# Designed miniproteins, single chains, continued (4): the designs that were tried, part 15

Each design is a single chain, and the fold is of that chain. pLDDT is the mean over its residues in the fold that is shown.

## One batch from the design tools (miniprotein)

Design m12526
Fold by ESMFold2-Fast:
Structure m12526 (fold): chain A 70 residues (1-70)
Amino acid sequence: MEELEKEIILALAHIDLAVYQRTAPPELRPQLEALGDRYIKELENAKSVEEAEEIYRKFRADVDALLAQA
């Protein structure tokens, strides 16, 4: 079940990134893409659900910080 839970977190990150790319100002989209690429790779390499949850939390925090600058 841990593998499925990690896959769900990864899927949520992909969904969030897709929504952000559609709703964010065009000037921020390259930075969102860079954040997405970095964090998706980290999530793909996560060894535990706890690690994946930490990575996902950081991803959301970094996206929120970026969008707050708009």
Scores: mean pLDDT 81

Design m12527
Fold by ESMFold2-Fast:
Structure m12527 (fold): chain A 62 residues (1-62)
Amino acid sequence: NKELIRKALEELVEKGVKLLKSDTGEELAKKAEEIGLEKEYIEAIRSRKGKTLEEILLEIYD
């Protein structure tokens, strides 16, 4: 779900989490778990697996 991924990434940024363009969906999901995001947001990010943040951003903001 593109909307859940977008909201999850926005919350990571708002909470001051450092995101790298090379971070995979699984790495981003781990960062979301560490700051206590809701399970729906974590699972939405994790669904992207090995896709990088750069690839995910191109997909959701196209």
Scores: mean pLDDT 83

Design m12528
Fold by ESMFold2-Fast:
Structure m12528 (fold): chain A 64 residues (1-64)
Amino acid sequence: PSEEEIEREIYRSLGRIYEWLGEQFEKKGDLEEAKEWYLKAAEYFEKAGDLEEAERMRKKAEEL
């Protein structure tokens, strides 16, 4: 893979990790913390070029 491709994969992986953290806090009822993690996930999906996933995360944060 190219350097750019590796960097994109790292950002995507971070987005997935932060999405998972958001889900865990949402399940615990910690909605403010869940919102912060979903917004962090959106940031990293956007950096990865995954604009649809970033939008999905922003919507999840807005619904909390």
Scores: mean pLDDT 87

Design m12529
Fold by ESMFold2-Fast:
Structure m12529 (fold): chain A 70 residues (1-70)
Amino acid sequence: GAAAEAAARESREIAERAAAELTDPELQKQALRLGESAERMALSSKDARGARTAVLVARHEAERLLALDA
């Protein structure tokens, strides 16, 4: 549904932005893989809570990867 599609897009955008800010190629690759995983989680969600959880996972993992590259 629209909520799952919006969450999938937000998750992908969070991951792409993190990858652009990361300087380590391996962390960039991890950020993109996490974005794909979160996007899949959002699209597979059956309710708004599941879609929201995917976005929160993407945000948390992006922050973790950026902290490792700092």
Scores: mean pLDDT 82

Design m12530
Fold by ESMFold2-Fast:
Structure m12530 (fold): chain A 70 residues (1-70)
Amino acid sequence: MPSLEELLEEAKKVLTEGQELAEKNNDQETLKELQKLHEELEEAVRNNDKEKMLEILEKVKELLEKMKKK
């Protein structure tokens, strides 16, 4: 299982990438979802919840794949 620090670093990286891609595509729906996931990530970090952080990371990856298919 990745460390909390590794999960946080990866999650922030993919959130930033997703936000940049969504802005470029003018995808307001995806921007809102990414903002919600960022808020959930902050909560998971405060709670030291590695499982929830991993779930959030997977959701961000899913959104990135969805954007690539458009």
Scores: mean pLDDT 78

Design m12531
Fold by ESMFold2-Fast:
Structure m12531 (fold): chain A 80 residues (1-80)
Amino acid sequence: DRIEQLKRDYEAAKRGADNSESLANTAKERYEQLRKLADEDPKYQPGADRAERLYEQFRNSYEFLKKSAEKLEKEAKELE
């Protein structure tokens, strides 16, 4: 069943988005902490830069998976 397959794919994409959001939030907290330390001591700047890149990667993954879930939901609705 095409609709059942789309629903399963939607649930998988939604779970992936939720996981990526959680990882992005954790990475953001780490980045903000390291950025604050870097403002006081430049030796923390490389760590802050790395944490920022990780946050951006997880945020981009979240946005991609969120859009994928929305597309799958729309396709399932179109086939009703």
Scores: mean pLDDT 84

Design m12532
Fold by ESMFold2-Fast:
Structure m12532 (fold): chain A 110 residues (1-110)
Amino acid sequence: SEEELKKDPNNAEALLKLGEELFEQGKIDEALEYYKKALEIDETADVYRNLGLVLAQQGNLDEALEYFKKALELAGEDDPSMLVNLAEVYALQGNLEKAQELLDKAREAQ
């Protein structure tokens, strides 16, 4: 059943790692397919973070923010790496005040 697929974290981690390797090679469409498969198995902060990174690189900043916010909800509101990722997207949007606020929060959480 689909409920049993949610209990294989090792398979989700392998798919996530393959997606990350493909993304680093610039194989964006292939990376997205592996991240999507990982997400179907286990909805983790790392999968949402990697989806956010891909979308930010493609210039889809609003969608990137939504995925990074979802990652932060799963990782914890004070996760420094997620706060930095959110700050980078806000800076790319020209919202430097929000970017600085998030970077300050990330530094305090470190």
Scores: mean pLDDT 80

Design m12533
Fold by ESMFold2-Fast:
Structure m12533 (fold): chain A 57 residues (1-57)
Amino acid sequence: MKEFEVDMTVSLALMRANILGITDPEKLEEIAREIAEKLGLDEEVTEAVLEEVRRTA
C-alpha cells in the first residue's frame, strides 16, 4: 500500500533527523527525499512523504 510506504519513509526520515539533531525543516525534507530515492519510491509517494514531513516539522 502506498500509505504504508509514506508512513515508513517519514518515520525513517524523522528517526535519522533526531539521531543527527536536525530540526531544520529544509534539512528534514532533504533527508526524506534521500531515503525515498534509496528505496526507489515513485514520484507520487515521494511528494506525499515530503508533505507529511512538512506537517510534522
Scores: mean pLDDT 78

Design m12534
Fold by ESMFold2-Fast:
Structure m12534 (fold): chain A 52 residues (1-52)
Amino acid sequence: KLEEALEAYEKGDYDKFAEIVEKMTPEEQAEFGRKLLERELEKRRKNIVKKP
């Protein structure tokens, strides 16, 4: 599942991440890439803008 791949990537378990991605369909891989990029951009934005 896409969420499992995201979770593995966030935890730094790249072996597990690679295995999950390899089992994904091309459509799921594209969706994952979009989600990952969006999360990375959001995290970078929050880092620049100070939080309480």
Scores: mean pLDDT 73

Design m12535
Fold by ESMFold2-Fast:
Structure m12535 (fold): chain A 100 residues (1-100)
Amino acid sequence: SSREEAIRNLEYQLRVIRETVEEHPNDRARMQMELGAAATNLAIQSLIAKKEGDEELAEILRETADRIQEILNELEAGKISIEEALERFEEVVREAIERL
Protein backbone atom coordinates (compact mmCIF):
# COMPACT_ATOMS: atom_id res chain seq x y z
CA SER A 1 0.00 0.00 0.00
CA SER A 2 1.03 3.65 -0.37
CA ARG A 3 1.11 3.91 3.44
CA GLU A 4 3.48 0.93 3.73
CA GLU A 5 5.69 2.50 1.02
CA ALA A 6 5.69 5.82 2.92
CA ILE A 7 6.70 4.01 6.15
CA ARG A 8 9.55 2.18 4.33
CA ASN A 9 10.74 5.48 2.84
CA LEU A 10 10.66 7.22 6.27
CA GLU A 11 12.59 4.31 7.85
CA TYR A 12 15.14 4.51 5.00
CA GLN A 13 15.59 8.29 5.51
CA LEU A 14 16.07 7.70 9.26
CA ARG A 15 18.80 5.09 8.56
CA VAL A 16 20.61 7.49 6.18
CA ILE A 17 20.58 10.36 8.72
CA ARG A 18 21.69 8.06 11.59
CA GLU A 19 24.55 6.67 9.46
CA THR A 20 25.55 10.23 8.47
CA VAL A 21 25.86 11.24 12.16
CA GLU A 22 27.72 7.99 13.02
CA GLU A 23 30.26 8.31 10.15
CA HIS A 24 30.53 12.14 10.06
CA PRO A 25 29.67 13.34 13.60
CA ASN A 26 31.20 16.84 13.10
CA ASP A 27 30.30 17.43 9.42
CA ARG A 28 27.52 20.03 9.56
CA ALA A 29 27.57 20.49 5.74
CA ARG A 30 26.99 16.74 5.21
CA MET A 31 24.13 16.72 7.74
CA GLN A 32 22.58 19.79 6.05
CA MET A 33 22.77 18.10 2.62
CA GLU A 34 21.16 14.86 3.90
CA LEU A 35 18.37 16.73 5.77
CA GLY A 36 17.73 18.78 2.60
CA ALA A 37 17.57 15.58 0.52
CA ALA A 38 15.09 14.02 3.00
CA ALA A 39 12.86 17.12 3.01
CA THR A 40 12.89 17.29 -0.82
CA ASN A 41 12.10 13.57 -1.16
CA LEU A 42 9.11 13.80 1.22
CA ALA A 43 7.84 16.99 -0.49
CA ILE A 44 7.90 15.14 -3.86
CA GLN A 45 6.13 12.11 -2.32
CA SER A 46 3.48 14.49 -0.91
CA LEU A 47 2.82 15.89 -4.41
CA ILE A 48 2.54 12.34 -5.82
CA ALA A 49 0.06 11.35 -3.06
CA LYS A 50 -2.01 14.49 -3.78
CA LYS A 51 -2.04 13.67 -7.54
CA GLU A 52 -3.21 10.11 -6.71
CA GLY A 53 -6.07 11.53 -4.57
CA ASP A 54 -4.68 10.57 -1.13
CA GLU A 55 -5.11 13.98 0.56
CA GLU A 56 -4.41 12.59 4.07
CA LEU A 57 -1.11 10.96 3.04
CA ALA A 58 -0.17 14.13 1.10
CA GLU A 59 -0.80 16.30 4.20
CA ILE A 60 1.23 14.01 6.52
CA LEU A 61 4.18 13.94 4.07
CA ARG A 62 4.00 17.74 3.44
CA GLU A 63 3.94 18.51 7.19
CA THR A 64 6.83 16.06 7.74
CA ALA A 65 8.89 17.70 4.93
CA ASP A 66 8.21 21.17 6.40
CA ARG A 67 9.29 20.04 9.91
CA ILE A 68 12.54 18.59 8.48
CA GLN A 69 13.10 21.89 6.62
CA GLU A 70 12.76 23.73 9.98
CA ILE A 71 15.43 21.44 11.51
CA LEU A 72 17.67 22.18 8.50
CA ASN A 73 17.07 25.95 8.87
CA GLU A 74 18.01 25.86 12.58
CA LEU A 75 21.13 23.77 11.88
CA GLU A 76 22.19 26.17 9.08
CA ALA A 77 21.66 29.13 11.47
CA GLY A 78 23.90 27.43 14.08
CA LYS A 79 21.02 27.27 16.59
CA ILE A 80 21.22 23.50 17.15
CA SER A 81 23.92 20.80 17.18
CA ILE A 82 24.10 17.83 14.79
CA GLU A 83 23.02 15.57 17.71
CA GLU A 84 19.98 17.77 18.47
CA ALA A 85 19.11 17.80 14.74
CA LEU A 86 19.23 13.95 14.76
CA GLU A 87 17.00 13.78 17.90
CA ARG A 88 14.43 16.13 16.32
CA PHE A 89 14.57 14.23 13.01
CA GLU A 90 13.94 10.91 14.83
CA GLU A 91 10.92 12.47 16.63
CA VAL A 92 9.52 13.88 13.35
CA VAL A 93 9.85 10.46 11.63
CA ARG A 94 8.33 8.59 14.62
CA GLU A 95 5.32 10.95 14.71
CA ALA A 96 4.84 10.66 10.92
CA ILE A 97 4.88 6.83 11.08
CA GLU A 98 2.36 6.89 14.00
CA ARG A 99 -0.02 8.94 11.76
CA LEU A 100 0.30 6.41 8.89
Scores: mean pLDDT 92

Design m12537
Fold by ESMFold2-Fast:
Structure m12537 (fold): chain A 86 residues (1-86)
Amino acid sequence: ARAAIAEAIAAALPSGERLSDRQVDLLVLQLLLAHANKAALSAPSQAVLDALLAAGLTPEALLALSPEELEELLRAKNAEAEELAE
């Protein structure tokens, strides 16, 4: 889940640079803030948002979180996916 989000965000960047997990979390928060403000998103950014919503994370709920709480939520979802893979 987190790796797929990181890949989608990297594809949306002009440079195509690999991002750290913290940078991914901050960009996810920024995309959700843009969505809540009804800003137009690029197709790659919209795909990342759609993936977050499919994982049960709503923009409104995520906007209520601090960056640290968002990181913990993404970590918990990654652990859940790992448990299902066992």
Scores: mean pLDDT 53

Design m12539
Fold by ESMFold2-Fast:
Structure m12539 (fold): chain A 75 residues (1-75)
Amino acid sequence: AERLAREALRLAREGIAALIAGDVERGLRLLAEAERLAEEVARVASPELVERLHRELGELMAAHREAVEAALAAA
């Protein structure tokens, strides 16, 4: 479960970096894979691990909200 949570966060970071770089299709694909892994974690992991992953993903998205919105608007 922890390995899947780390992989979900890694893919989310890479997806956001791709969006900021202007590669919207790759960024959205990576974010979709991160979401899929986060859902798998939610199915098998403790509530504490799920809450931590959800918080870390939310903080990551919030930190890059303006850049993500700008990238999506440009697409």
Scores: mean pLDDT 77

Design m12540
Fold by ESMFold2-Fast:
Structure m12540 (fold): chain A 68 residues (1-68)
Amino acid sequence: MDDFEALIAEAVRAARAGDTARAKALFDEILRRFPEPGKRQAAAFALLAAAEEVGDEELRAYVERTMA
């Protein structure tokens, strides 16, 4: 598994576990390590989907603000 895909999987797992702080930290790490526009967009979509799945408005707002 690519490091990129592994980090996204870990961030989604943290979000599903209700660990909003961990999900945010992993999202920031993904953006720092993989600054390519396509990868940034893929990471944002994955985290937004996870936030919607669990109803985490804080995580949703964080991803939206970071990608603005």
Scores: mean pLDDT 85

Design m12541
Fold by ESMFold2-Fast:
Structure m12541 (fold): chain A 55 residues (1-55)
Amino acid sequence: SEAEELARRLSERARAAMEELIARGLWEGDPEAQIARAAAVGGHGGRQRAAERAA
């Protein structure tokens, strides 16, 4: 569907932007590794854990 196509394009653009930040040395983290770890725990408090780390 149109909405599904749009969502996919947005995800790809977000990833490209992150990779560019890494290439410029402005981002040293690995966002894909963080996403994979969050998925492995079933998203249990994923947002809260991110906020806790930021605090």
Scores: mean pLDDT 61

Design m12542
Fold by ESMFold2-Fast:
Structure m12542 (fold): chain A 89 residues (1-89)
Amino acid sequence: GKEELEKYLEELAKKLGWSKEVVKETLESFGIRAETAEELREELRRRLEELEREAEEYERKFEETGDQEALAKAIARRLEAALLRTLLE
């Protein structure tokens, strides 16, 4: 329920040395939303896999074309992926 979700968010915050509110706002800014701790774990895993795939595709596009927008998109995805990977450890 909500209490288990709040406890999981506190555990995630402790892993980063952040407040629970900062973690909530950060995840929400990434479009990650969940009503349960289990749903949040599934969304974090799904989003991480998507980010890693998209980063590889944008990195390839940059290497082939020199497109600076592709590089920026790859960097943004790698940074979000690094954060989510830390949260899932």
Scores: mean pLDDT 86

Design m12543
Fold by ESMFold2-Fast:
Structure m12543 (fold): chain A 137 residues (1-137)
Amino acid sequence: SLAEEYLFAGNYYLKQGDYEKAIEWYKKAIELDPNNAAAHRNLGLAYTKLGKYDEAIEHYRKAIEIEGEENNVGALTNLGYAYYKQGKYDEAIKYFEKAIEINPNNPLAWRYLADVYEKKGETEKAEEYRSKAEQAK
């Protein structure tokens, strides 16, 4: 479909690091198919790459709403990261914990959880979670 072609164009520009063009094509894809969870996830990722965390959060949440948490471990991890970058540490922890509960073999979520606890001054807990990240695959 035309929406799939627009999603493909967005994915092409995302891979090239052209995040502004990726956003333009993903917006066109969701205009034709508003419930395309892949378009919302990748739009969130493109916004994250540009440091536009409020916009990223909106689209990651939409992807999770469409497909559920169990099918969106990557979106949950990235949602936690966006909150972490905003200094919203309790929200970040909530989403990283959801991601590792669904998939404990998520080294990225464990590393980010460690980084948040280090920012909160909980050094021993941060070191424990860094160890978990190194053991995850």
Scores: mean pLDDT 90

Design m12544
Fold by ESMFold2-Fast:
Structure m12544 (fold): chain A 75 residues (1-75)
Amino acid sequence: MVKLKITLPDGEVIEKEFENGEEALKAVKEEIDKNPEIDPASATAAVLQAIGAELDEELTGEDVEIEIVLKKKKA
């Protein structure tokens, strides 16, 4: 099980539990795709954190919790 907490650029917080890390990673990618205002560096860091959580769950079989902050790009 993976617990995911995402803070969006507008300050909205999304908390979800996923059965596996693959589903959690998919959710992170979908939120990035829906929010084009997200800073590319923040988006890259978020994906890497989600991949790390997926690998940790696959290797340990234990519950994993990740917190991701998606920052707005400066225009």
Scores: mean pLDDT 77

Design m12545
Fold by ESMFold2-Fast:
Structure m12545 (fold): chain A 72 residues (1-72)
Amino acid sequence: MEDEEAIRAALEAVRAQLTPEEAAALAAREAALTDPAELAELELEELRRLMRRAGLSEETIERALRLLREAA
């Protein structure tokens, strides 16, 4: 289950760097999802920025986003 592990590791790294306010904002955005396809595109772009901010390598970020896209 390498794809789930890669996604989880990336999200864990993001969560470790998030402030409580940012974590709440992500939860609120998740609750506001109405169109899965359109919101998945927006979420992937936001996750890319957050993962980069968390200090993940570009290769790890690209891998995680690719797996998230495939899982969607």
Scores: mean pLDDT 64

Design m12546
Fold by ESMFold2-Fast:
Structure m12546 (fold): chain A 57 residues (1-57)
Amino acid sequence: GALARALIKKEYGLSDEQVEEIERMVRAGASAAEIAEALGISPRTAAGMINAIRKLG
């Protein structure tokens, strides 16, 4: 949802397009490792973003 998107954008310094891509990947069942590879970030950071999206909707 909009709240998760705003928080991820603020916390991780991501663009709206990058947040939309992460949300799409999470909905498709992507793992933290897959998201990390796609965005060039650490798996730990990707896991944090997945948890934020799931917790906030």
Scores: mean pLDDT 76

Design m12547
Fold by ESMFold2-Fast:
Structure m12547 (fold): chain A 86 residues (1-86)
Amino acid sequence: SSKIKEEIEKIKKEIEEIEKKIKEIEEEIKKLKEELEKLKKDKSEEAKKKIEELEKKILELEIERGLLLIKLGVLKLILKKLEEKL
């Protein structure tokens, strides 16, 4: 029983850390998308290069967010299964 409680606490901490990381990534994506919209109004070659760099960063962050959401889902299922053993 005590070992199951320790495992539950560990998973809860991992869930909290992942949820915090997801929020940080979502805030970063929002800021980059706002910057992208400003740069799209500039027709210079310099702006075009910055747009490509921002689009790559946004894509990488969206992939990272997606992977973290999958991991979060798995951890929540494990947590539910452990709580059912109490």
Scores: mean pLDDT 89

Design m12548
Fold by ESMFold2-Fast:
Structure m12548 (fold): chain A 105 residues (1-105)
Amino acid sequence: SEEVEKARELLVKGADALLQGKYDEAIKYFERAIEEAEKASGPEAYRVLGDAYMLLGIAYYKKGDYEKAIESFQKALEYYRKAGDETGVKLAENFIKKAKEKLAA
């Protein structure tokens, strides 16, 4: 869908900002990607929402905001399950574990 394609474009821009260490800018792009993908429905939209929440969680993790990272990874887990994306589910579970280990330290 057009909304899914728009969300993917925003994820690419957010990922570029993330690689440059521009975490707040990356977060804004990922939040906009979530808004666009939420306008669509079905497995493809749910997978893109999973990806957006994963990247949002990684941005929070890199900022040291482990509680917000865990919240975002849990949202990613929910959407990957809705999409039937077993690879995404496992990825989200691993990042939740990693962020919880940081919070417990």
Scores: mean pLDDT 92

Design m12549
Fold by ESMFold2-Fast:
Structure m12549 (fold): chain A 99 residues (1-99)
Amino acid sequence: AAPAAPRTFVGVGLSAIIPLAVFLTLAKRNPAAIQGDRLLVIVGSADPEYEGVVAFAEGARAELEPKGLTVEIRVFPGKTLADLAPGTPAYEAALAAFA
C-alpha cells in the first residue's frame, strides 16, 4: 500500500498566523496529530505585515519541523495580499511547486 499523502495547508499573509498558531498548539498537546503535514506560508513583500509574518513563521518552523511538520515560506517581491489570494496565478504556482 502506498503511504498516505501528507495533508497540505496554505496560509496567506497575516492570515497565515492562524494556522501557524493552531499547529504550535497541536505540537505541544498532540504532536502525532501534525506529523507528516505540510504548511505553505505565502507572503508579499509589499504588505505592511510582511516582516512580522515572516519572523513569526520562521520561529514557528523551528518549533514545528522537529515534530514532523514541513513549513515552507514563499516570499513574493512587490506583491500584496490581493495578488496572492486563492485562485491567483501566484498562489496556484506556489501551491503547485509545494505539492
Scores: mean pLDDT 78

Design m12550
Fold by ESMFold2-Fast:
Structure m12550 (fold): chain A 65 residues (1-65)
Amino acid sequence: SMEKERQEKLVEEIRKILKNAVSVKAEGGKVTVYVKELNLSTIGQIIAAMGLAFEAGMSLEVYEV
């Protein structure tokens, strides 16, 4: 479906920004990201990823492993 294709593209774009992400999953209007370390660089990347998710009409949740 077009919705699934858009979610897959969003996941790919977020993975390109957050290269230290352990997991990125899009499900039910939410993107969930797990990262190994929260440092200033990662926080900046998270802000960029939040923008992409918002433009796609999805929420973003980020957790440190």
Scores: mean pLDDT 82

Design m12551
Fold by ESMFold2-Fast:
Structure m12551 (fold): chain A 75 residues (1-75)
Amino acid sequence: VKKEGELGAQYVDEGRKHIAAGDLQGALEKYKEALEHYKKARRIAEKNGDKETVEQLDAKIREVEKKIKELEAKL
């Protein structure tokens, strides 16, 4: 869980850096990678019955999905 959640956060940070550099396509790719890692982390937390971690990951997934839609609308 920690590893997948940490990878998701790392890709979100990379996506933010791409936005700051004006690379919206690169940002979109990084946010899509973040989404995959957060979804993997959520599946592991759900299997373990960790309801609090599932709720936190659902919030992060929603934020990343919102960013993906915003970037797609600008491309």
Scores: mean pLDDT 82

Design m12553
Fold by ESMFold2-Fast:
Order: sequence, then C-alpha cells, then structure tokens
Structure m12553 (fold): chain A 78 residues (1-78)
Amino acid sequence: SMEEERDRELERLGEEHAEEIEKLIEEMLPLAEELAKSDAPPVELMEKLMDEMLEKAAKESKEVAELIELQRERVLRR
C-alpha cells in the first residue's frame, strides 16, 4: 500500500539523515518551548513548529525538507 511504502521511505530517509534531523530538532527546541507557553491548541502549535522546521530544512537540505514535509502531512492532515 502507499502508506506502507511511505512509512518505509520515511524510515530509510530518517536513518540516512538522522544526524541532520537531530540537529534541526535541537535548533527548534527554543521555539518549541516558547510555543508550549502559549494557550494555543496542540494541533496549531505542532503545525507552526513543523512549518518552521520545514522552512529551515528547505534552506539546508532538500532531502531533509521532503522528509519533514511527509511527516507533517501524516501528523497534521491524517
């Protein structure tokens, strides 16, 4: 199925770019903490955080940006 293929692709890309993703997450921690202080719904906080991650990733790595975009679709759009 397309979902199984996407899961395998995300897993493969996640392994290949694990260090880059980890650094990106570390870079986003201050923003995540700031957003956590707001009373906004969790889905809006996640959307804002993932949008920012995607923008940063797109400037540094096309492959990491695509991985973040796929993960965003799965989490936010279901």
Scores: mean pLDDT 71

Design m12554
Fold by ESMFold2-Fast:
Structure m12554 (fold): chain A 66 residues (1-66)
Amino acid sequence: GLTFNVTATEDYTATQADELTLKKGQTLAGVAEVEFPDDDWVNVTLSDTGETYRIPASAVTITPVS
């Protein structure tokens, strides 16, 4: 099915337990789901764990993968 690559364009430090800490240039490959609850945040569901995390929408680039 469709998956997503999520690449950090800047560093982000998680402030809540449901957030991911990201380093600039880090790529999360094979993300199962991506949801935009608002313009500031994106929810990503990792295929490896099935867990959903929040990250700032401004800190990432999301690329669909067939």
Scores: mean pLDDT 81

Design m12555
Fold by ESMFold2-Fast:
Structure m12555 (fold): chain A 67 residues (1-67)
Amino acid sequence: SPAARLAELTARIKALQDRMAALQAQLAEARAAGDTERAAAILAELQALSDELERLSAEGEALAAQL
């Protein structure tokens, strides 16, 4: 059902936000330590997760608009 899909999207969005918060903390630590290679790797992962979050958020908004 659309309601079940919206609930699934909400749970996935929360999981992504939690992971991004953890990675942002790790990015700050890498930058403070001057670990530029680790910082670059974490930043790339954050960008990929941000793109996924935008896609899921857009899907959720489109689904909500149909209800």
Scores: mean pLDDT 88

Design m12556
Fold by ESMFold2-Fast:
Structure m12556 (fold): chain A 90 residues (1-90)
Amino acid sequence: GPSAAYKRAKAFVDQFLKDFEAGDFSKYVPEEEVEEVRNDREKQKELIRLFLEWLRRQAPEHFEELAAYLIERLRKIDPELAEYLEKELS
């Protein structure tokens, strides 16, 4: 089965996507910036890029698989944003 490191990293991806879909950015940006990120698509793109950089550092050996997983799940929530990320990572 998948390693403990992979399962842990995947759990962070699952939580991030849940928070992103809910507009709950309080874990990822200062309190005073939450509303701005919620209302600005470019800041949402920046947040996802920063999360992916964090993920690459936490689980470098699983990054490609988890980034693909994130993009596939994001495509069901926001297909335009998923397409943007696919181009950035290719």
Scores: mean pLDDT 86

Design m12557
Fold by ESMFold2-Fast:
Structure m12557 (fold): chain A 89 residues (1-89)
Amino acid sequence: SVYEELLALLDEAERLVAAGDVEGALALLEEFLRLYREHVASLSPEQREELTVRALRVLGELRALAEARGDEATVRRVVALEAELAALA
């Protein structure tokens, strides 16, 4: 299901953040948001809430990692993704 695919993208993104792979994590989070936006109408309110909470957690972890590295470009990209996700909630 799309819901399971979206969860798998977030799980892999979280793994990449833990491994310090900023670019890999960012690419997966951008893909997650693209698929989430495309399929939001087919998801239950409970599924949307679960995905939003998990995505914000992973984005927050990635932002903290990017800030610790002084990677201002990645921080700006993460903040933009957080804002896009918040607008869909």
Scores: mean pLDDT 89

Design m12558
Fold by ESMFold2-Fast:
Structure m12558 (fold): chain A 64 residues (1-64)
Amino acid sequence: MIDEKEVLRALADIYEALANKDAEKGNLPSAATAYRKASQLYREAGDVEHAERLEKKADELEKQ
């Protein structure tokens, strides 16, 4: 039986990967949105420290 939090982490990893790719392409608004979504999913999975790191990264991209 797959734990719901494990599924949320997997989804968060996918969004983080998409955000990284968008950031490298210079699509900063899209990257920031994806990082915020990944951060939300990590929080729901109980990984608060990872979520906070991605929120800071999104904030930095929005400043650019």
Scores: mean pLDDT 82

Design m12559
Fold by ESMFold2-Fast:
Structure m12559 (fold): chain A 100 residues (1-100)
Amino acid sequence: SLEEEIKKAEEELKKAEQNGDPLGVARAYIRLAEIYLKMGDYEKALELAQKALSIIASTDLPDEERDRLLGEVYRLLAEIYEKMGDTEKAEKLKKFADLL
């Protein structure tokens, strides 16, 4: 089922990129990062979550949608860093998410 979830998320990513939809691209990267986190591939999950964060930070989004996505990505990054043993970074990111 995880392989099917990856394939679906990669197809969603490709469609969003082809359509010039940065919000769709960011959401697809968040989904891929969550799947790789579940698989225990923390390095790949981190890379994908950081890509999502970069897109959200560089995209002109309505404040409410931006804050919602930033909260999701900071929570995800916190979980990834916690799994990697970086408890200081995880706590810092949890605090950022709590502000959103």
Scores: mean pLDDT 87

Design m12560
Fold by ESMFold2-Fast:
Structure m12560 (fold): chain A 62 residues (1-62)
Amino acid sequence: MSGGEALELALEAKKKDPEAADKAGEEASEIVRKKNLKDEEKAREEGLRIALEILKEKGLVE
Protein backbone atom coordinates (compact mmCIF):
# COMPACT_ATOMS: atom_id res chain seq x y z
CA MET A 1 0.00 0.00 0.00
CA SER A 2 1.37 3.42 -0.93
CA GLY A 3 1.52 6.21 1.69
CA GLY A 4 -1.10 8.19 -0.20
CA GLU A 5 -3.52 5.27 -0.31
CA ALA A 6 -2.96 4.59 3.40
CA LEU A 7 -3.76 8.21 4.28
CA GLU A 8 -6.88 8.17 2.05
CA LEU A 9 -8.17 5.02 3.80
CA ALA A 10 -7.56 6.60 7.22
CA LEU A 11 -9.51 9.72 6.19
CA GLU A 12 -12.41 7.58 4.89
CA ALA A 13 -12.49 5.68 8.21
CA LYS A 14 -12.59 9.00 10.11
CA LYS A 15 -15.60 10.11 8.02
CA LYS A 16 -17.41 6.84 8.86
CA ASP A 17 -16.51 6.71 12.57
CA PRO A 18 -14.50 9.67 13.92
CA GLU A 19 -14.36 8.29 17.49
CA ALA A 20 -12.96 4.91 16.40
CA ALA A 21 -10.48 6.64 14.06
CA ASP A 22 -9.28 8.95 16.86
CA LYS A 23 -8.86 6.01 19.26
CA ALA A 24 -6.91 4.06 16.60
CA GLY A 25 -4.62 7.07 16.13
CA GLU A 26 -4.06 7.36 19.90
CA GLU A 27 -3.25 3.63 20.24
CA ALA A 28 -0.90 3.78 17.23
CA SER A 29 0.89 6.83 18.70
CA GLU A 30 1.41 5.00 22.02
CA ILE A 31 2.84 1.94 20.24
CA VAL A 32 5.18 4.15 18.17
CA ARG A 33 6.38 5.94 21.34
CA LYS A 34 7.23 2.56 22.94
CA LYS A 35 9.28 1.63 19.84
CA ASN A 36 11.48 4.71 20.53
CA LEU A 37 11.93 5.64 16.85
CA LYS A 38 14.25 8.65 16.32
CA ASP A 39 13.18 9.32 12.71
CA GLU A 40 9.96 11.37 12.70
CA GLU A 41 9.11 10.38 9.10
CA LYS A 42 9.46 6.66 9.90
CA ALA A 43 7.49 7.18 13.13
CA ARG A 44 4.63 8.77 11.14
CA GLU A 45 4.64 5.95 8.58
CA GLU A 46 4.63 3.29 11.31
CA GLY A 47 1.86 5.13 13.20
CA LEU A 48 -0.33 5.30 10.10
CA ARG A 49 0.30 1.60 9.38
CA ILE A 50 -0.66 0.57 12.93
CA ALA A 51 -3.73 2.85 12.90
CA LEU A 52 -4.91 1.23 9.65
CA GLU A 53 -4.44 -2.25 11.15
CA ILE A 54 -6.65 -1.23 14.10
CA LEU A 55 -9.24 0.29 11.74
CA LYS A 56 -9.20 -2.87 9.59
CA GLU A 57 -9.81 -4.97 12.72
CA LYS A 58 -12.85 -2.75 13.46
CA GLY A 59 -14.11 -3.22 9.87
CA LEU A 60 -13.69 0.44 8.85
CA VAL A 61 -11.10 -0.24 6.14
CA GLU A 62 -10.35 -3.24 3.92
Scores: mean pLDDT 75

Design m12561
Fold by ESMFold2-Fast:
Parts: sequence; structure tokens; C-alpha cells
Structure m12561 (fold): chain A 91 residues (1-91)
Amino acid sequence: KEELIKKAEELYEEGKKAYEEGKYKEAIELYKEAIKLYEEAGDYEKAAEVAGELVDILQDYLEEVKDDLEEELEVAALLTGAAARKTALES
């Protein structure tokens, strides 16, 4: 459990740095992995919080890619999935 939480925290911090650097795709993948590890550790509250932040990142990225239809659709699909995952973790 402690090892999973530590790895999740490391991925979450890396994801935040990637987001700050404008590396949206890298940040999205790191956040998804962090959420998975928090879930495996049984920390559903933290997993839900990180999923909420992923929703915010995806909304920001959607604005950046609004002129690229394929990328916009991909990001919109990920946003829907992240929002659904957050809701499931809160239930």
C-alpha cells in the first residue's frame, strides 16, 4: 500500500510539472497512471481528487486544440471518461 501511494505521488508530481511546462499529453498520461495507483492502494478519495484535476487539465487542453478537430474529439472523449471516473470513485 505505501509503495503504491509513493509511486502515485511521484507520478502526480511529474504530471503537475508536465502540465506547467505545457506538455498536456504527458501530463494526461501521468495523471491517469497516478489515479490507477491510488485506486489500487485503496485511496479512493485521493484518486477522485486527482481525477478532478485531470478534468481541469483536459478542459484546458481542449481550448488549446480547438482548431484541430481530431485532437479536440480525442480530448473531449478523455474528459468524459475522467469525469465519469471521478463520479464512480465518489460513489
Scores: mean pLDDT 79

